Designed miniproteins, single chains, continued (4). Designs and how they scored, part 37

Each design is a single chain, and the fold is of that chain. pLDDT is the mean over its residues in the fold that is shown.

## One batch from the design tools (miniprotein)

Design m13252
Fold by ESMFold2-Fast:
Structure m13252 (fold): chain A 75 residues (1-75)
Amino acid sequence: SYAEIRAQISQLVSETSRRVAELVARGDTAGAKELLAETKEQLVALYVQAGWDPEVATKSITITIDSVEAAIEAA
């Protein structure tokens, strides 16, 4: 259902944010970037399942993940 997909997206975002913060805190920027790349693929799949156009979902999520990666590299 749409509610289940929304719950999965929220859980994935929360889990990824927590784990990225842990990796960055210990200086594992490579691990953080790898986790973000994996999360990007999972988020695209969930948004497409929710009814988003695959190209639009990929583009939007890529912009968001790229911004997070840039922030990690700047820190």
Scores: mean pLDDT 85

Design m13253
Fold by ESMFold2-Fast:
Order: C-alpha cells, then sequence, then structure tokens
Structure m13253 (fold): chain A 82 residues (1-82)
C-alpha cells in the first residue's frame, strides 16, 4: 500500500473519532481543524514529516478532551508508523 493510501486511511480514522466526540456533545473544534489540515496536507502531497507533526498535535489535543479517544488516535498513529 502506498504512503498516501496509508495516510488517507489514517485521516479517515481520525475524522471518525472527531465525528463520534461531536455526537457526544464534546467541543471538538480544535481537533476538527487539525483533521482538516492533515487532509489538506495529504491532498497537497506534503512530506510525511509534516503530516506526522500534525497527527501528533491531534493526539495531544484529544488528550485534553477525551483520554480514551486520544488512546485510539495514538494506536492509529503507531500503526501508521509500523
Amino acid sequence: MSDRERFERFARGLEGLVETLRAEGLDVSEAEALVRRIKEAIERGEPAEVILELAREFVRTLERTDPFSAGLARAELEALLA
């Protein structure tokens, strides 16, 4: 699978987490903005390092909102790096 396909799947996973938290009534505005930036970086063909930096900021943001979802996002990031 290409790096782009892996990043696109990863971004889709993060988007699903944001949608779940939004449905639960949590403030996800910062996390949603980060997912948008990640998707835009992937679409523009930005270097992997840029995408990974945004992904780390996303995990850090979720740790303040919902530690369980932050754990899921971290697992997705670890799977992407394997």
Scores: mean pLDDT 83

Design m13254
Fold by ESMFold2-Fast:
Structure m13254 (fold): chain A 100 residues (1-100)
Amino acid sequence: SEAREIFEARARRLFSPELAAAHLAVFDAVERAVRSGDAEAGVAEVTRIMLEHDLSEAEMKLLLTLYLESLEEAGVPREVRERGAAILAAAMLRVLEQRA
């Protein structure tokens, strides 16, 4: 996927190898959920990855920004980008609720 290649290059440039790997794991989980149409399974998987890697709110927001920018640069349709963003936003809310 061109979007994945763009996202990976940006993540590797901005983050430590460990944090870049966490970002890529989230990207892959969102892509699977969008492709399968199973948003609930996607939210659950993304929430687990974010909790496992102890992503901060700032890191989760940056991940969402990089995700959307990478998909836009790759020419992914808005509807597909919005579905992925919705999964990410729902997972972020679940993470924040569990930490509250």
Scores: mean pLDDT 87

Design m13255
Fold by ESMFold2-Fast:
Structure m13255 (fold): chain A 95 residues (1-95)
Amino acid sequence: PVVIEGVVKGIEGNSGAAVLTLEFPSHIELDVGVAETSDGEVVAMAGEAARQLYPDQNLGWGALLDASGKPIKSVAEALATLKPGDVVRIVALPL
């Protein structure tokens, strides 16, 4: 697994799906899709962010964690709690 850390610039969406705008190292800003799986886990679409930051890695969906390493449990929680300036982590797994 690869841990990708980003700073929240914005979040928009609804309780089913959201887009999280994250700033990564070297001021790279990317939109990251956030959704809940059928198993009730919140996942971030690490693929596009991972391709830009780690082009030699074959990474897919990742768990979304807050700055303390606590999992974000729903898209509604992400929309309610994440604010510009917050740090989040995506724990991306190989495909």
Scores: mean pLDDT 73

Design m13256
Fold by ESMFold2-Fast:
Structure m13256 (fold): chain A 66 residues (1-66)
Amino acid sequence: SAAREEAERRLREAERRAVRAIILGDAQTAKSWADELREALLALGASEEEAERRRNDVIAAAQKDA
């Protein structure tokens, strides 16, 4: 469906932007994209637990390099 394709596009964009923010040491931007990643995962039918775990992984990676 168009909604599913849009959610998959948002997920890929959020992952790409989060990785870039981590590399640049921008923890606040990484957190913003981690939030978008969580929302995209929920839209794709992921559990709240899985979406939160992936969000927290991004935030932890950003803090490790800060």
Scores: mean pLDDT 83

Design m13257
Fold by ESMFold2-Fast:
Structure m13257 (fold): chain A 63 residues (1-63)
Amino acid sequence: MHPALSLPEEKYESLLTLTDVSKSPEVAAAKARLEALLNDPSASREEIEAAKNELVTVGAEYL
């Protein structure tokens, strides 16, 4: 295959569908922040990466 186009959108989409831990208000808040950044065309990649990392960290604390 030729070099794949960036797939970060697909990867964070998986995080956004965390159902088991999204019942936690902390996870729900981190998920909402990431969704807001993904829907904001002015959001920087750095902000999106930070939000993804926060969601993963919060989610991992509940596992």
Scores: mean pLDDT 64

Design m13258
Fold by ESMFold2-Fast:
Structure m13258 (fold): chain A 75 residues (1-75)
Amino acid sequence: MEKIKEEQKKGEEDRKRGEERAREDYARNRARYDRLAEAAREDPDGFRSRLIREAAQREGYQGAAYAQTLVDLGA
């Protein structure tokens, strides 16, 4: 496993899998609150802030996960 190409491939695949799982885990834990708070303060009454606030308010846990995805994708 000391191959540069294999390490890069493994790293990219692991990152993609990790990103998907991390989005859910982080959104449920710290990221859910941090992302919502960050989007709300960084975009004062902007389109993103309103969407994220509504999602969090309506769905809480799952809304936060969706909100994090929107922030990460730059929505």
Scores: mean pLDDT 57

Design m13259
Fold by ESMFold2-Fast:
Structure m13259 (fold): chain A 62 residues (1-62)
Amino acid sequence: NKEDIEKGKEYVLKYAEELKKKYPDAEVKVEIIDGKEAVITVKYKGETFETRVDLEELGKEL
């Protein structure tokens, strides 16, 4: 539901900010797709890491 999506979104945005603080040389990008999914892309030392998260499912577990 919408409340779970908002919880998931808040968690993802906070996680991205923590990553930026921990790895200041990393490029961290968050894309919200259709208001339901988050794609987190981290580029660090020539490596690219991508994680996809269902915001509603994440919010339900929080």
Scores: mean pLDDT 80

Design m13260
Fold by ESMFold2-Fast:
Structure m13260 (fold): chain A 88 residues (1-88)
Amino acid sequence: DTDKAILEAFKEINRLLDEKGYITKEEALAIVREKLKDVDPNVRLLIESAIERIFDKYGELTKDQFFERLLEELKYAPKIVEIIKEAE
């Protein structure tokens, strides 16, 4: 289930952000790649590409920075945005 896999990925990211106060690009990509490995490749690549872009100039992002930038990057994929917001 694509929606469930996305929700589980971003719940894990949110858990790590709540625990540490920040997340690295490598940590975010590792979680997404593992949780979305069996998901539609187009959806997986869209999310991975968005994460790559939000970290382009930053090694680490706080929770607010991560979700604000990610939701802006994914603004033309409203169904994915809705699922990610459920994980917050």
Scores: mean pLDDT 84

Design m13261
Fold by ESMFold2-Fast:
Structure m13261 (fold): chain A 82 residues (1-82)
Amino acid sequence: STLDELYEEAEEVFELAGKLAELGRQPESRRIADEVLTALGEARKNGEQAAKEAIKKVKEFGTRARDLISQAERERQRAAAA
């Protein structure tokens, strides 16, 4: 179902947010997690169309999380090399 797809996408993004927090980016992690929770809340209240829109938003949050993880990993590599 659309909700099952949404929860799968959200689960992946929460895992990425967790990794971002482990890399020392707690404020960005919290912001992404809050945005995902907001999208899930809207989908639960407003039905299938809202769930489809939430999937799009959650995928965008996932892309942002992956970019931030890559940035944080590069920063840590540079710090270790200095």
Scores: mean pLDDT 86

Design m13262
Fold by ESMFold2-Fast:
Structure m13262 (fold): chain A 61 residues (1-61)
Amino acid sequence: GAVGAASIAGVEAAGSTAGADAGRKALDQTGDGSIAGRAVGQGSSLAGDNKGLEAGVRAGG
């Protein structure tokens, strides 16, 4: 149902943001935390926003 879908969508969104954070930490350790790290962070944030929109549609809003 819609309530269950909303709960699952929240977990997916949280996973996406956690991935972005982990990616930034990995790039920082490689010494490539400038342009590449910023690009990865922005890409992951956009992916998270897209998942949020899909979650809203699945939840009926």
Scores: mean pLDDT 53

Design m13263
Fold by ESMFold2-Fast:
Structure m13263 (fold): chain A 61 residues (1-61)
Amino acid sequence: SPLEQLRRQVDALVAEIQALTDRARALQAAGRLTPEQEARTFAELTRLTAQRNALEDQIAA
């Protein structure tokens, strides 16, 4: 169903956000997170979160 497809897309985005966050935390713990990497990670998380919110809004409608 369209609703199940939207839920699968949300699940995929949640997994991607988690993986990106875990990678950034691992880099920070290792002292390898540069300001440039942090800025790129922030921009990517912002993009993915906006996509997730848009899909969640579609599910709620």
Scores: mean pLDDT 88

Design m13264
Fold by ESMFold2-Fast:
Structure m13264 (fold): chain A 93 residues (1-93)
Amino acid sequence: MKKEELKKYFLGVLSRELAEKLPDLTPEQKQEILDIALEVFDEYIDKGLSKEDVEEAARRFVEELAKNKDKLTPEMAREIARKVFDEVIEKKK
């Protein structure tokens, strides 16, 4: 899959998972989370991610955000995203 298509797919999955698991997020909070997730995604895009890998990463990212919603900062969201992508890549070894 092309990198642009993979990024669009990731955003689609992420948006659906956020709507289902964090429905009380403001539009501003949702956009900030999407921006952070894309920033981190760009760090991993050259690591050979598949469509299935980005779907798993988006799902796990939102699950971890939901667990930490009461103490969530932009820095924590970035750390969670990097940890999730690292774990997804580790499974490919």
Scores: mean pLDDT 81

Design m13265
Fold by ESMFold2-Fast:
Structure m13265 (fold): chain A 94 residues (1-94)
Amino acid sequence: LSSKSDEQIDEGQALLVEAYELIKEGKLEEAEEKVRKAAALLGEDDPGVLHTMGLVLYAQGKYEEAKEYFEKALEKHPELESAKENLEKVKEKL
């Protein structure tokens, strides 16, 4: 998406932070809902959205799907070090 407002970007980023906290608490359904709301604001192809969805899938034990999301995040932002680290972790589970 082009021409996003700063308010949409800030809200989307806040939702991804909330999703990350929910993942740490094991509230994966609520985390996924927050990521979907962030995707509506930031775009489904946003690297933060893709990476955080990968984390939800990894926590759910969906390692092949998590791998795809981490790879997509790195395609959009190759320097996203957290996604590189999580991609290596998911490969160890496969």
Scores: mean pLDDT 83

Design m13266
Fold by ESMFold2-Fast:
Structure m13266 (fold): chain A 65 residues (1-65)
Amino acid sequence: MEELAEAIRQAAADVAKELMDRGEPVPKKVTIDPETGEVTVESDNPEAKARIEKAVQEAIEKLKE
């Protein structure tokens, strides 16, 4: 799980940086369910939530192959 957590952290950080560069609200909490791999993002901005979820999914796929 540590490898998955690191990939998620990096993906979330990359999206957060882009959101900050745009002056948009950055989600402060990202959680993953270790059994299902489901990502939960606490944000009042649905676009930010979707971007982080997509980036995390891409990071997980990259970790697999």
Scores: mean pLDDT 68

Design m13267
Fold by ESMFold2-Fast:
Structure m13267 (fold): chain A 74 residues (1-74)
Amino acid sequence: SKEEIMKRLEELEKRVDKILEEAKSQGNDDLVKMAEDIREEIEYAKKLVEKDPKLAETVVSMIENRVKRLEKEL
């Protein structure tokens, strides 16, 4: 559902914010940039939910995989 996709995106925003905070505290500029890029992708996915929820679900899954990968770099 659109509601579940939006809930997943909101949880991803929280996870990315934590990565960004940690990356900044470590002075890891590459990780900061990657986290900021994902934040932009999340905003795009939010807009996509209304237009194409099936594509939005695919994009959200891709973002979740990227966030999980970045969390391992912390």
Scores: mean pLDDT 85

Design m13268
Fold by ESMFold2-Fast:
Structure m13268 (fold): chain A 68 residues (1-68)
Amino acid sequence: GFYTQALTLQEQADKLRQQAAELKSIDPVSAKIGEKLEEEANKLESDAQKYQAQYDAELERVRAAAAK
């Protein structure tokens, strides 16, 4: 479901941020890879927020239908 997808994407984003921080402390080449991982983490967080919004919207539709 959308909720589970949102949680999974957020966990992946958190792990990529930790890896990026580690890489940026090693050397300039690794730092460049770390910057790329931060971009991917930001993208995953945005996608997680979109899935959360879809889940919330679907719940409201179900509630509205059930009330009739």
Scores: mean pLDDT 81

Design m13269
Fold by ESMFold2-Fast:
Structure m13269 (fold): chain A 85 residues (1-85)
Amino acid sequence: IKEGSGEIELNDAIVIFGANDNPNVVRVIKNGEVTDYVNPTLIIKGSFGFSFTSALDKSEIPKITALKVGDTIKLENGKLVVKKA
């Protein structure tokens, strides 16, 4: 598994929030590659699949399900900060 940082554009990917039993880690699976990101900024450019683990606070889940194309989501201190388009 590769490690990444910074801003990630999400289009045609699968995203797992709370990967590695850590609420600050997002696992992105795209084109057969698996990359773990710590405290990333996610930019929603198109359709993506998602899931979440028990490491993520249940109060954060509605923020993920409400994401739309154009939205930006930043992971900080185990919390999801959403900027709407």
Scores: mean pLDDT 79

Design m13270
Fold by ESMFold2-Fast:
Structure m13270 (fold): chain A 65 residues (1-65)
Amino acid sequence: SSRVDNMLRALDILEQQAKEGKVTKDTAIQILESIRDYARRYLGPSEYEEIERRIDEVEQLLKKL
């Protein structure tokens, strides 16, 4: 869905900006939490499963920075 595609794109941009030091770890975590909150409220179970996996991958990466 376009919502899933937009969230995946946002997660990719967030990961890249954090890796490049363009956003602080704390700011990146805050943005990630806002994306997670949106996904919990507006996505169906199958779409949430796809996004949740990617959110967890980005969260693990941010915690290693």
Scores: mean pLDDT 85

Design m13271
Fold by ESMFold2-Fast:
Structure m13271 (fold): chain A 64 residues (1-64)
Amino acid sequence: HHMEMERRKKYAEVLSKNAKKIVDRAKKEGKSFFEIIRDLVELIEKFNEQRKAGKEPKEIEIHH
């Protein structure tokens, strides 16, 4: 369905924006590349959980 494709695009856009925020913050905090990867994996997992639950995508903050 066209609606499903549009919803997937919306999730991809929100995920991309959150990933950029995590990278920008990690650069300011001097985090290692591995710590950044870990935070990004956690973000992806949380987005997949929201998608499976049928919830609208929202901004997610990762503090680890």
Scores: mean pLDDT 70

Design m13272
Fold by ESMFold2-Fast:
Structure m13272 (fold): chain A 116 residues (1-116)
Amino acid sequence: SELVRRLLELLEETIRLLEEAIRLVKEGAPRSEILEKLKEIQRKAEEALRLARELIERGEPAAAGLAEQVEGLLETVKNAIEAVKNGEPRSKILALVERAKALAEAARRTAEEALA
């Protein structure tokens, strides 16, 4: 499916951005820079969720599981954004970003299996 391929490419880009966010947190980058990166990641996750929901409407068998994984990713990214805004410890922000990366990697694997 072309939609599954586009979703896979978007998830791969999201993983790269999450790796950049992890680096920024670990290197002690300004919270404003971390927040900007997380907002970019949020936009990508929202686009991925729209594609996953379109796959559900088209009757793709893996789509419900993909949508649930991408919803989890988006919620975790939103929680990371709020943690930055609320001045939470960098260790908590890092844990949330690493969790978001793990969820994105799980969604990517599900999308890869749907293409095989």
Scores: mean pLDDT 89

Design m13273
Fold by ESMFold2-Fast:
Structure m13273 (fold): chain A 87 residues (1-87)
Amino acid sequence: MREELARLAAETNAWIAENGFDERLAAEAALRYGRLLAEELAREGDLEGLRRLVELAREEAERSSGVLREALEEAARHAEELLRRLE
């Protein structure tokens, strides 16, 4: 499940980037899916998965700009908050 969730997040972000639709919609989707994945990992107690999600989201944010970058950084912050609550 952990690898499947991480793969799903990565594939979803790649799909969003490749489809060339509205940047605002892409940012909203990235934030929504990032939060959903973080909540799932937290529920399962997968602390290492949460750390990987934070790293992945920050790496993708560095490759992005504008509202998409902001959404990815927000998703990373959310995952970091969940990590702190579980540790």
Scores: mean pLDDT 74

Design m13274
Fold by ESMFold2-Fast:
Structure m13274 (fold): chain A 82 residues (1-82)
Amino acid sequence: AEEARKLLEEAQKLIDKAEELLKNGDYVTAARYLKRAIDLLNEAIKLAEESGDTEVLQEAQDLLKRANELEKILREKVVRDG
């Protein structure tokens, strides 16, 4: 039960680091951190669904939406500014 929450905490840290890297123009490294965060969030969603933890499921889905939006911004930055 607690394992899914730990995955959320790790994903949040990776998302925060990806945002910092994006601000600094390190798009490649930001994309790597973001991909790892998405992988962790998908694992957290799976564990939350298996355990019926609707709170963790909702939090994981909200973080996944944020991660996907940052990935979209990174793609647009690379296409427009590269």
Scores: mean pLDDT 82

Design m13275
Fold by ESMFold2-Fast:
Structure m13275 (fold): chain A 76 residues (1-76)
Amino acid sequence: MKISEVRRGVTPEEAGELAAEMAEKIGYPVAVVLTNADGTSLTETAKSPEEAAEVARRMAEKLGPGPYTLAVTRLP
């Protein structure tokens, strides 16, 4: 069973879609972590594909321009 996935070179435009896709492979609930080029990270939890996409998009808005590193990890 896969419990985490990491994608690099993630653009602001694709962050939401990729977060939802990665979370679906792992299963919910998940922690979504987005890190910018400066090493600043934001983390939020999601319990559905729609929530995973929304939190990733919200974090991208706060982190400024991409590309980002996106990590999704399954929570118990």
Scores: mean pLDDT 80

Design m13276
Fold by ESMFold2-Fast:
Structure m13276 (fold): chain A 85 residues (1-85)
Amino acid sequence: MSNEEIAEAIEEFLKEYGDQLSPEERKFLETLAKLLREGVDPQKAALIAGEEVGNFGIGLAVAASIRQGKLLPELERMKEAVEKA
């Protein structure tokens, strides 16, 4: 999957569910999408976004999901968690 496709999926998720996310989670995903559109490697982009938000745990978790090819399933899981909360 291309950086542009991943960034678009994140941007669509933010558009639909961004108001239901914490400010930290929203900023993390906005930063991640921005870095992906700038051509940063997805795994590195997740780590950098985590550092900028001050939450290394979320950056590491998302980077691991990207490495395993499971970023879209992780976004779907986050969506389900928000909908069930």
Scores: mean pLDDT 75

Design m13277
Fold by ESMFold2-Fast:
Structure m13277 (fold): chain A 74 residues (1-74)
Amino acid sequence: MRQGVVEAIEQVAPNEYRITLRTKDGLREFYVDANIAPKAKDLKVGDEVAVLKGFVGRPGQGMNTVTEIEIVKR
């Protein structure tokens, strides 16, 4: 499952963010472009989120590029 708590958010470009989520499978890093997934810029450390859609777009393990994300609770 791709649900987790936001541990860190880092802006890596004007509309690109690196998000670290604490999931049931451990810490995972995701990249998200706010032009594709606008909710990325509304995220805060401590938010519980669900990654609904994504793909393997960057070097790394499994899905690491997010196209749809939802805030489950704050």
Scores: mean pLDDT 72

Design m13278
Fold by ESMFold2-Fast:
Structure m13278 (fold): chain A 73 residues (1-73)
Amino acid sequence: MAEEAYEEGYKMGYELGKAGASVGEVLAAGSELARRIKEEMEKKGYSEEEIEEAVKALEQGVLDGWVEGRSEA
């Protein structure tokens, strides 16, 4: 899940970066995605530790993707 969360965050960040989104817009979108992934993982019975690792990976992915996406815009 952490690897999947990172990739999901990276894709979102990359697309937003390419679209010229501001840091504030990317952070808001990343927070919403983190909330959605946490809820989905809770419904699937993942542990709190696994959820925390996935959220951290997602936040890193969003930032990495945004930086790269902006370079390609």
Scores: mean pLDDT 82

Design m13279
Fold by ESMFold2-Fast:
Structure m13279 (fold): chain A 88 residues (1-88)
Amino acid sequence: TVVPSKEEFEEAKKLAEEKAESLGLPEEKKQKVVNGAAPAAAMALSGHREQAEAELEAARREVAEADLPAEDREAAELGLEVAEELLA
């Protein structure tokens, strides 16, 4: 298992924040989206795109299986979409 550096994680959060802001989300929802996207984006920034894609797929399954309120599920799904765009 590869763990991104603190610097890579901070850069990933910044990229996720910029992408979430472009979607016009409220600040509270933006934070939830960023928290969902940052881990996969950080893995991609560290050069481990294959692992980032695998972690993104695992996270997508976890969101599908989790018993989340509709608002939290929507935020988690948006986070996965932001991560997918950052990995593209």
Scores: mean pLDDT 73

Design m13280
Fold by ESMFold2-Fast:
Structure m13280 (fold): chain A 72 residues (1-72)
Amino acid sequence: DPAVAHVVLPGFSEEEAREIAERAKAETPGVLDARVIPTDKPGTNVVVIEADTPEAAQRAAELARRLGEEKR
């Protein structure tokens, strides 16, 4: 079964979170999908990363967190 990772991005718009998700998917081999899900908390979104291995999911999640830090 695919591995799934969640990355919480407080302070980013849905558009900014989508850019982060797209880059994490593009730059990490083995990622099958990266989606943005808005939360009930305004200004907070979750990136859901689906990958073929737990290692790929973890690498993509780590990249998404770093990209979020760089955008601030």
Scores: mean pLDDT 79

Design m13281
Fold by ESMFold2-Fast:
Structure m13281 (fold): chain A 72 residues (1-72)
Amino acid sequence: SMAEEIRTLAKELGVSDELIERLVQVAEESEENARKLKSFLDSLKTGLDAGVLTPEQVQALLAERIDRLEAE
């Protein structure tokens, strides 16, 4: 499922367990938000792999994104 793909990718990025559970919940509630989160995680991975984002920046950007999605 998309939610399990999101869980796997977030684990690979070193995202906290608390934040991963929030990501999975949002993804299970909305297919559109699942696709948005997957795309965002893919972008964060690309930036991290390219050395243009730090792990701390990835965590902060993802937390901000999930806060915005949960507010919808």
Scores: mean pLDDT 83

Design m13282
Fold by ESMFold2-Fast:
Structure m13282 (fold): chain A 77 residues (1-77)
Amino acid sequence: PRRTMTPGQKRVRQMQKQIDDIGRSAVPDPVYDQMIVDMFRSMGVPASRIKRIRDMLFSGDPDSQVRGMREMMDFAR
């Protein structure tokens, strides 16, 4: 249902912001990958799901990005 942002939705938005900020900072690719994995792992996302979510969010495909965000929301809900 449609309600004002929940704490979970705010957290997902905050994570997206941080990911975007990291991308804009031109962090080297290997370090960037590790930072993203560590962030998702700290949130309790299983390793198998982390890879899938990363691939979706960083695919450059809008549809995949939306699906990746939905998976993140499922964990942050």
Scores: mean pLDDT 64

Design m13283
Fold by ESMFold2-Fast:
Structure m13283 (fold): chain A 80 residues (1-80)
Amino acid sequence: SMSSLERLLREAGVSRENWERLVAYAAANPEEVARMSLRELSEATGVSLSTLRRLERAYRRLFPDSRVSLIGFLLGLSRL
């Protein structure tokens, strides 16, 4: 949900601009993103690796019981 996204970005200290850059890339390249490491996603999108690592840590803290990874969450939103 949008409230979950806002909570994630706030917890991670990540701008909406950086998140939209990730969503745009994932929407255009879903099969590639599904198999990417955070380093590869950083190189492809220009979003820093440190920013992606903060997102992953924040995602795991906020949604510890989720079976969906950060990349899975990103891909889910990119398909909407």
Scores: mean pLDDT 83

Design m13284
Fold by ESMFold2-Fast:
Structure m13284 (fold): chain A 97 residues (1-97)
Amino acid sequence: SSSYEKILKEIEELLKEIESLLNDSSKEAQEKLKKLLLELSTLLGVLAIIHAVLGEKLPEELKKRIIETLEKVINSPLLPEDIKEYAKVLLNYVKSL
């Protein structure tokens, strides 16, 4: 339970960081965004295991926030296609949770 709550908070902080980088076209911001998306993917994988073992499901409010943030990544005119494609794969995964 405390590990679960910590993971939910870490996801919320990742979403804020991702959104802060959406208007930054620098290479440094793009590399950081890739790392943040990978971290989000990892935490979602941990939550899927927690759900399978403990029955703790991803809260609907947080799921909605993740979807909204990933859609902002996909629709950003400043981001390269590889980042957008990765966000699309992750969006489809989140929708299946």
Scores: mean pLDDT 86

Design m13285
Fold by ESMFold2-Fast:
Structure m13285 (fold): chain A 98 residues (1-98)
Amino acid sequence: SSLKRKIAILLTALNIEIAGAQSERELSEEAEELLKKYREAQKRLIEAIDAGDSEAAVEAAEELKRAGVELAEELGDEELKELIEEISDEIISLIKSL
């Protein structure tokens, strides 16, 4: 599989888990802001990968990890936090493998 395909699969899996966590509760204003930051970082990551900018892609992936971890902490979901850390680290590793 291409690097882009592997990253797309990992991002899809992560987004499904985040959507599941959100569907079970009303989000606080803090959680909504963190979700927005997560989505903005994901957009930057996709744009950087499409542009072939590995440095920007790593930076965006690190921002996505930070926002996702903070979101999971705000939701009180330790399993989601661990999953975000593991998947984000895999994405960063794949980008750096170029």
Scores: mean pLDDT 84

Design m13286
Fold by ESMFold2-Fast:
Structure m13286 (fold): chain A 83 residues (1-83)
Amino acid sequence: GLKETEEMKKKIKELLPDATQLEVDITVSVAMMLYEGMPEEVARLSLVSSLKVYADRYGYDLDELLSKVPRLLEAARKVAEEL
């Protein structure tokens, strides 16, 4: 619910203090998926898909964004496990 989302956002910001707002928002969404019991492979594919859409729409370097996937996914997993 809303309370879980707020707690996830706070924890993600603590784990990723230098992350952009985009990286925080995407990571929170992935953490919510993991918290709701979605398989890690599906959550990872969702993360990759979101980053591809952002690269295409806003002119970001796709390779640079995809290089962040392991770090963002690990933060999402840690937060989902701590709730």
Scores: mean pLDDT 81

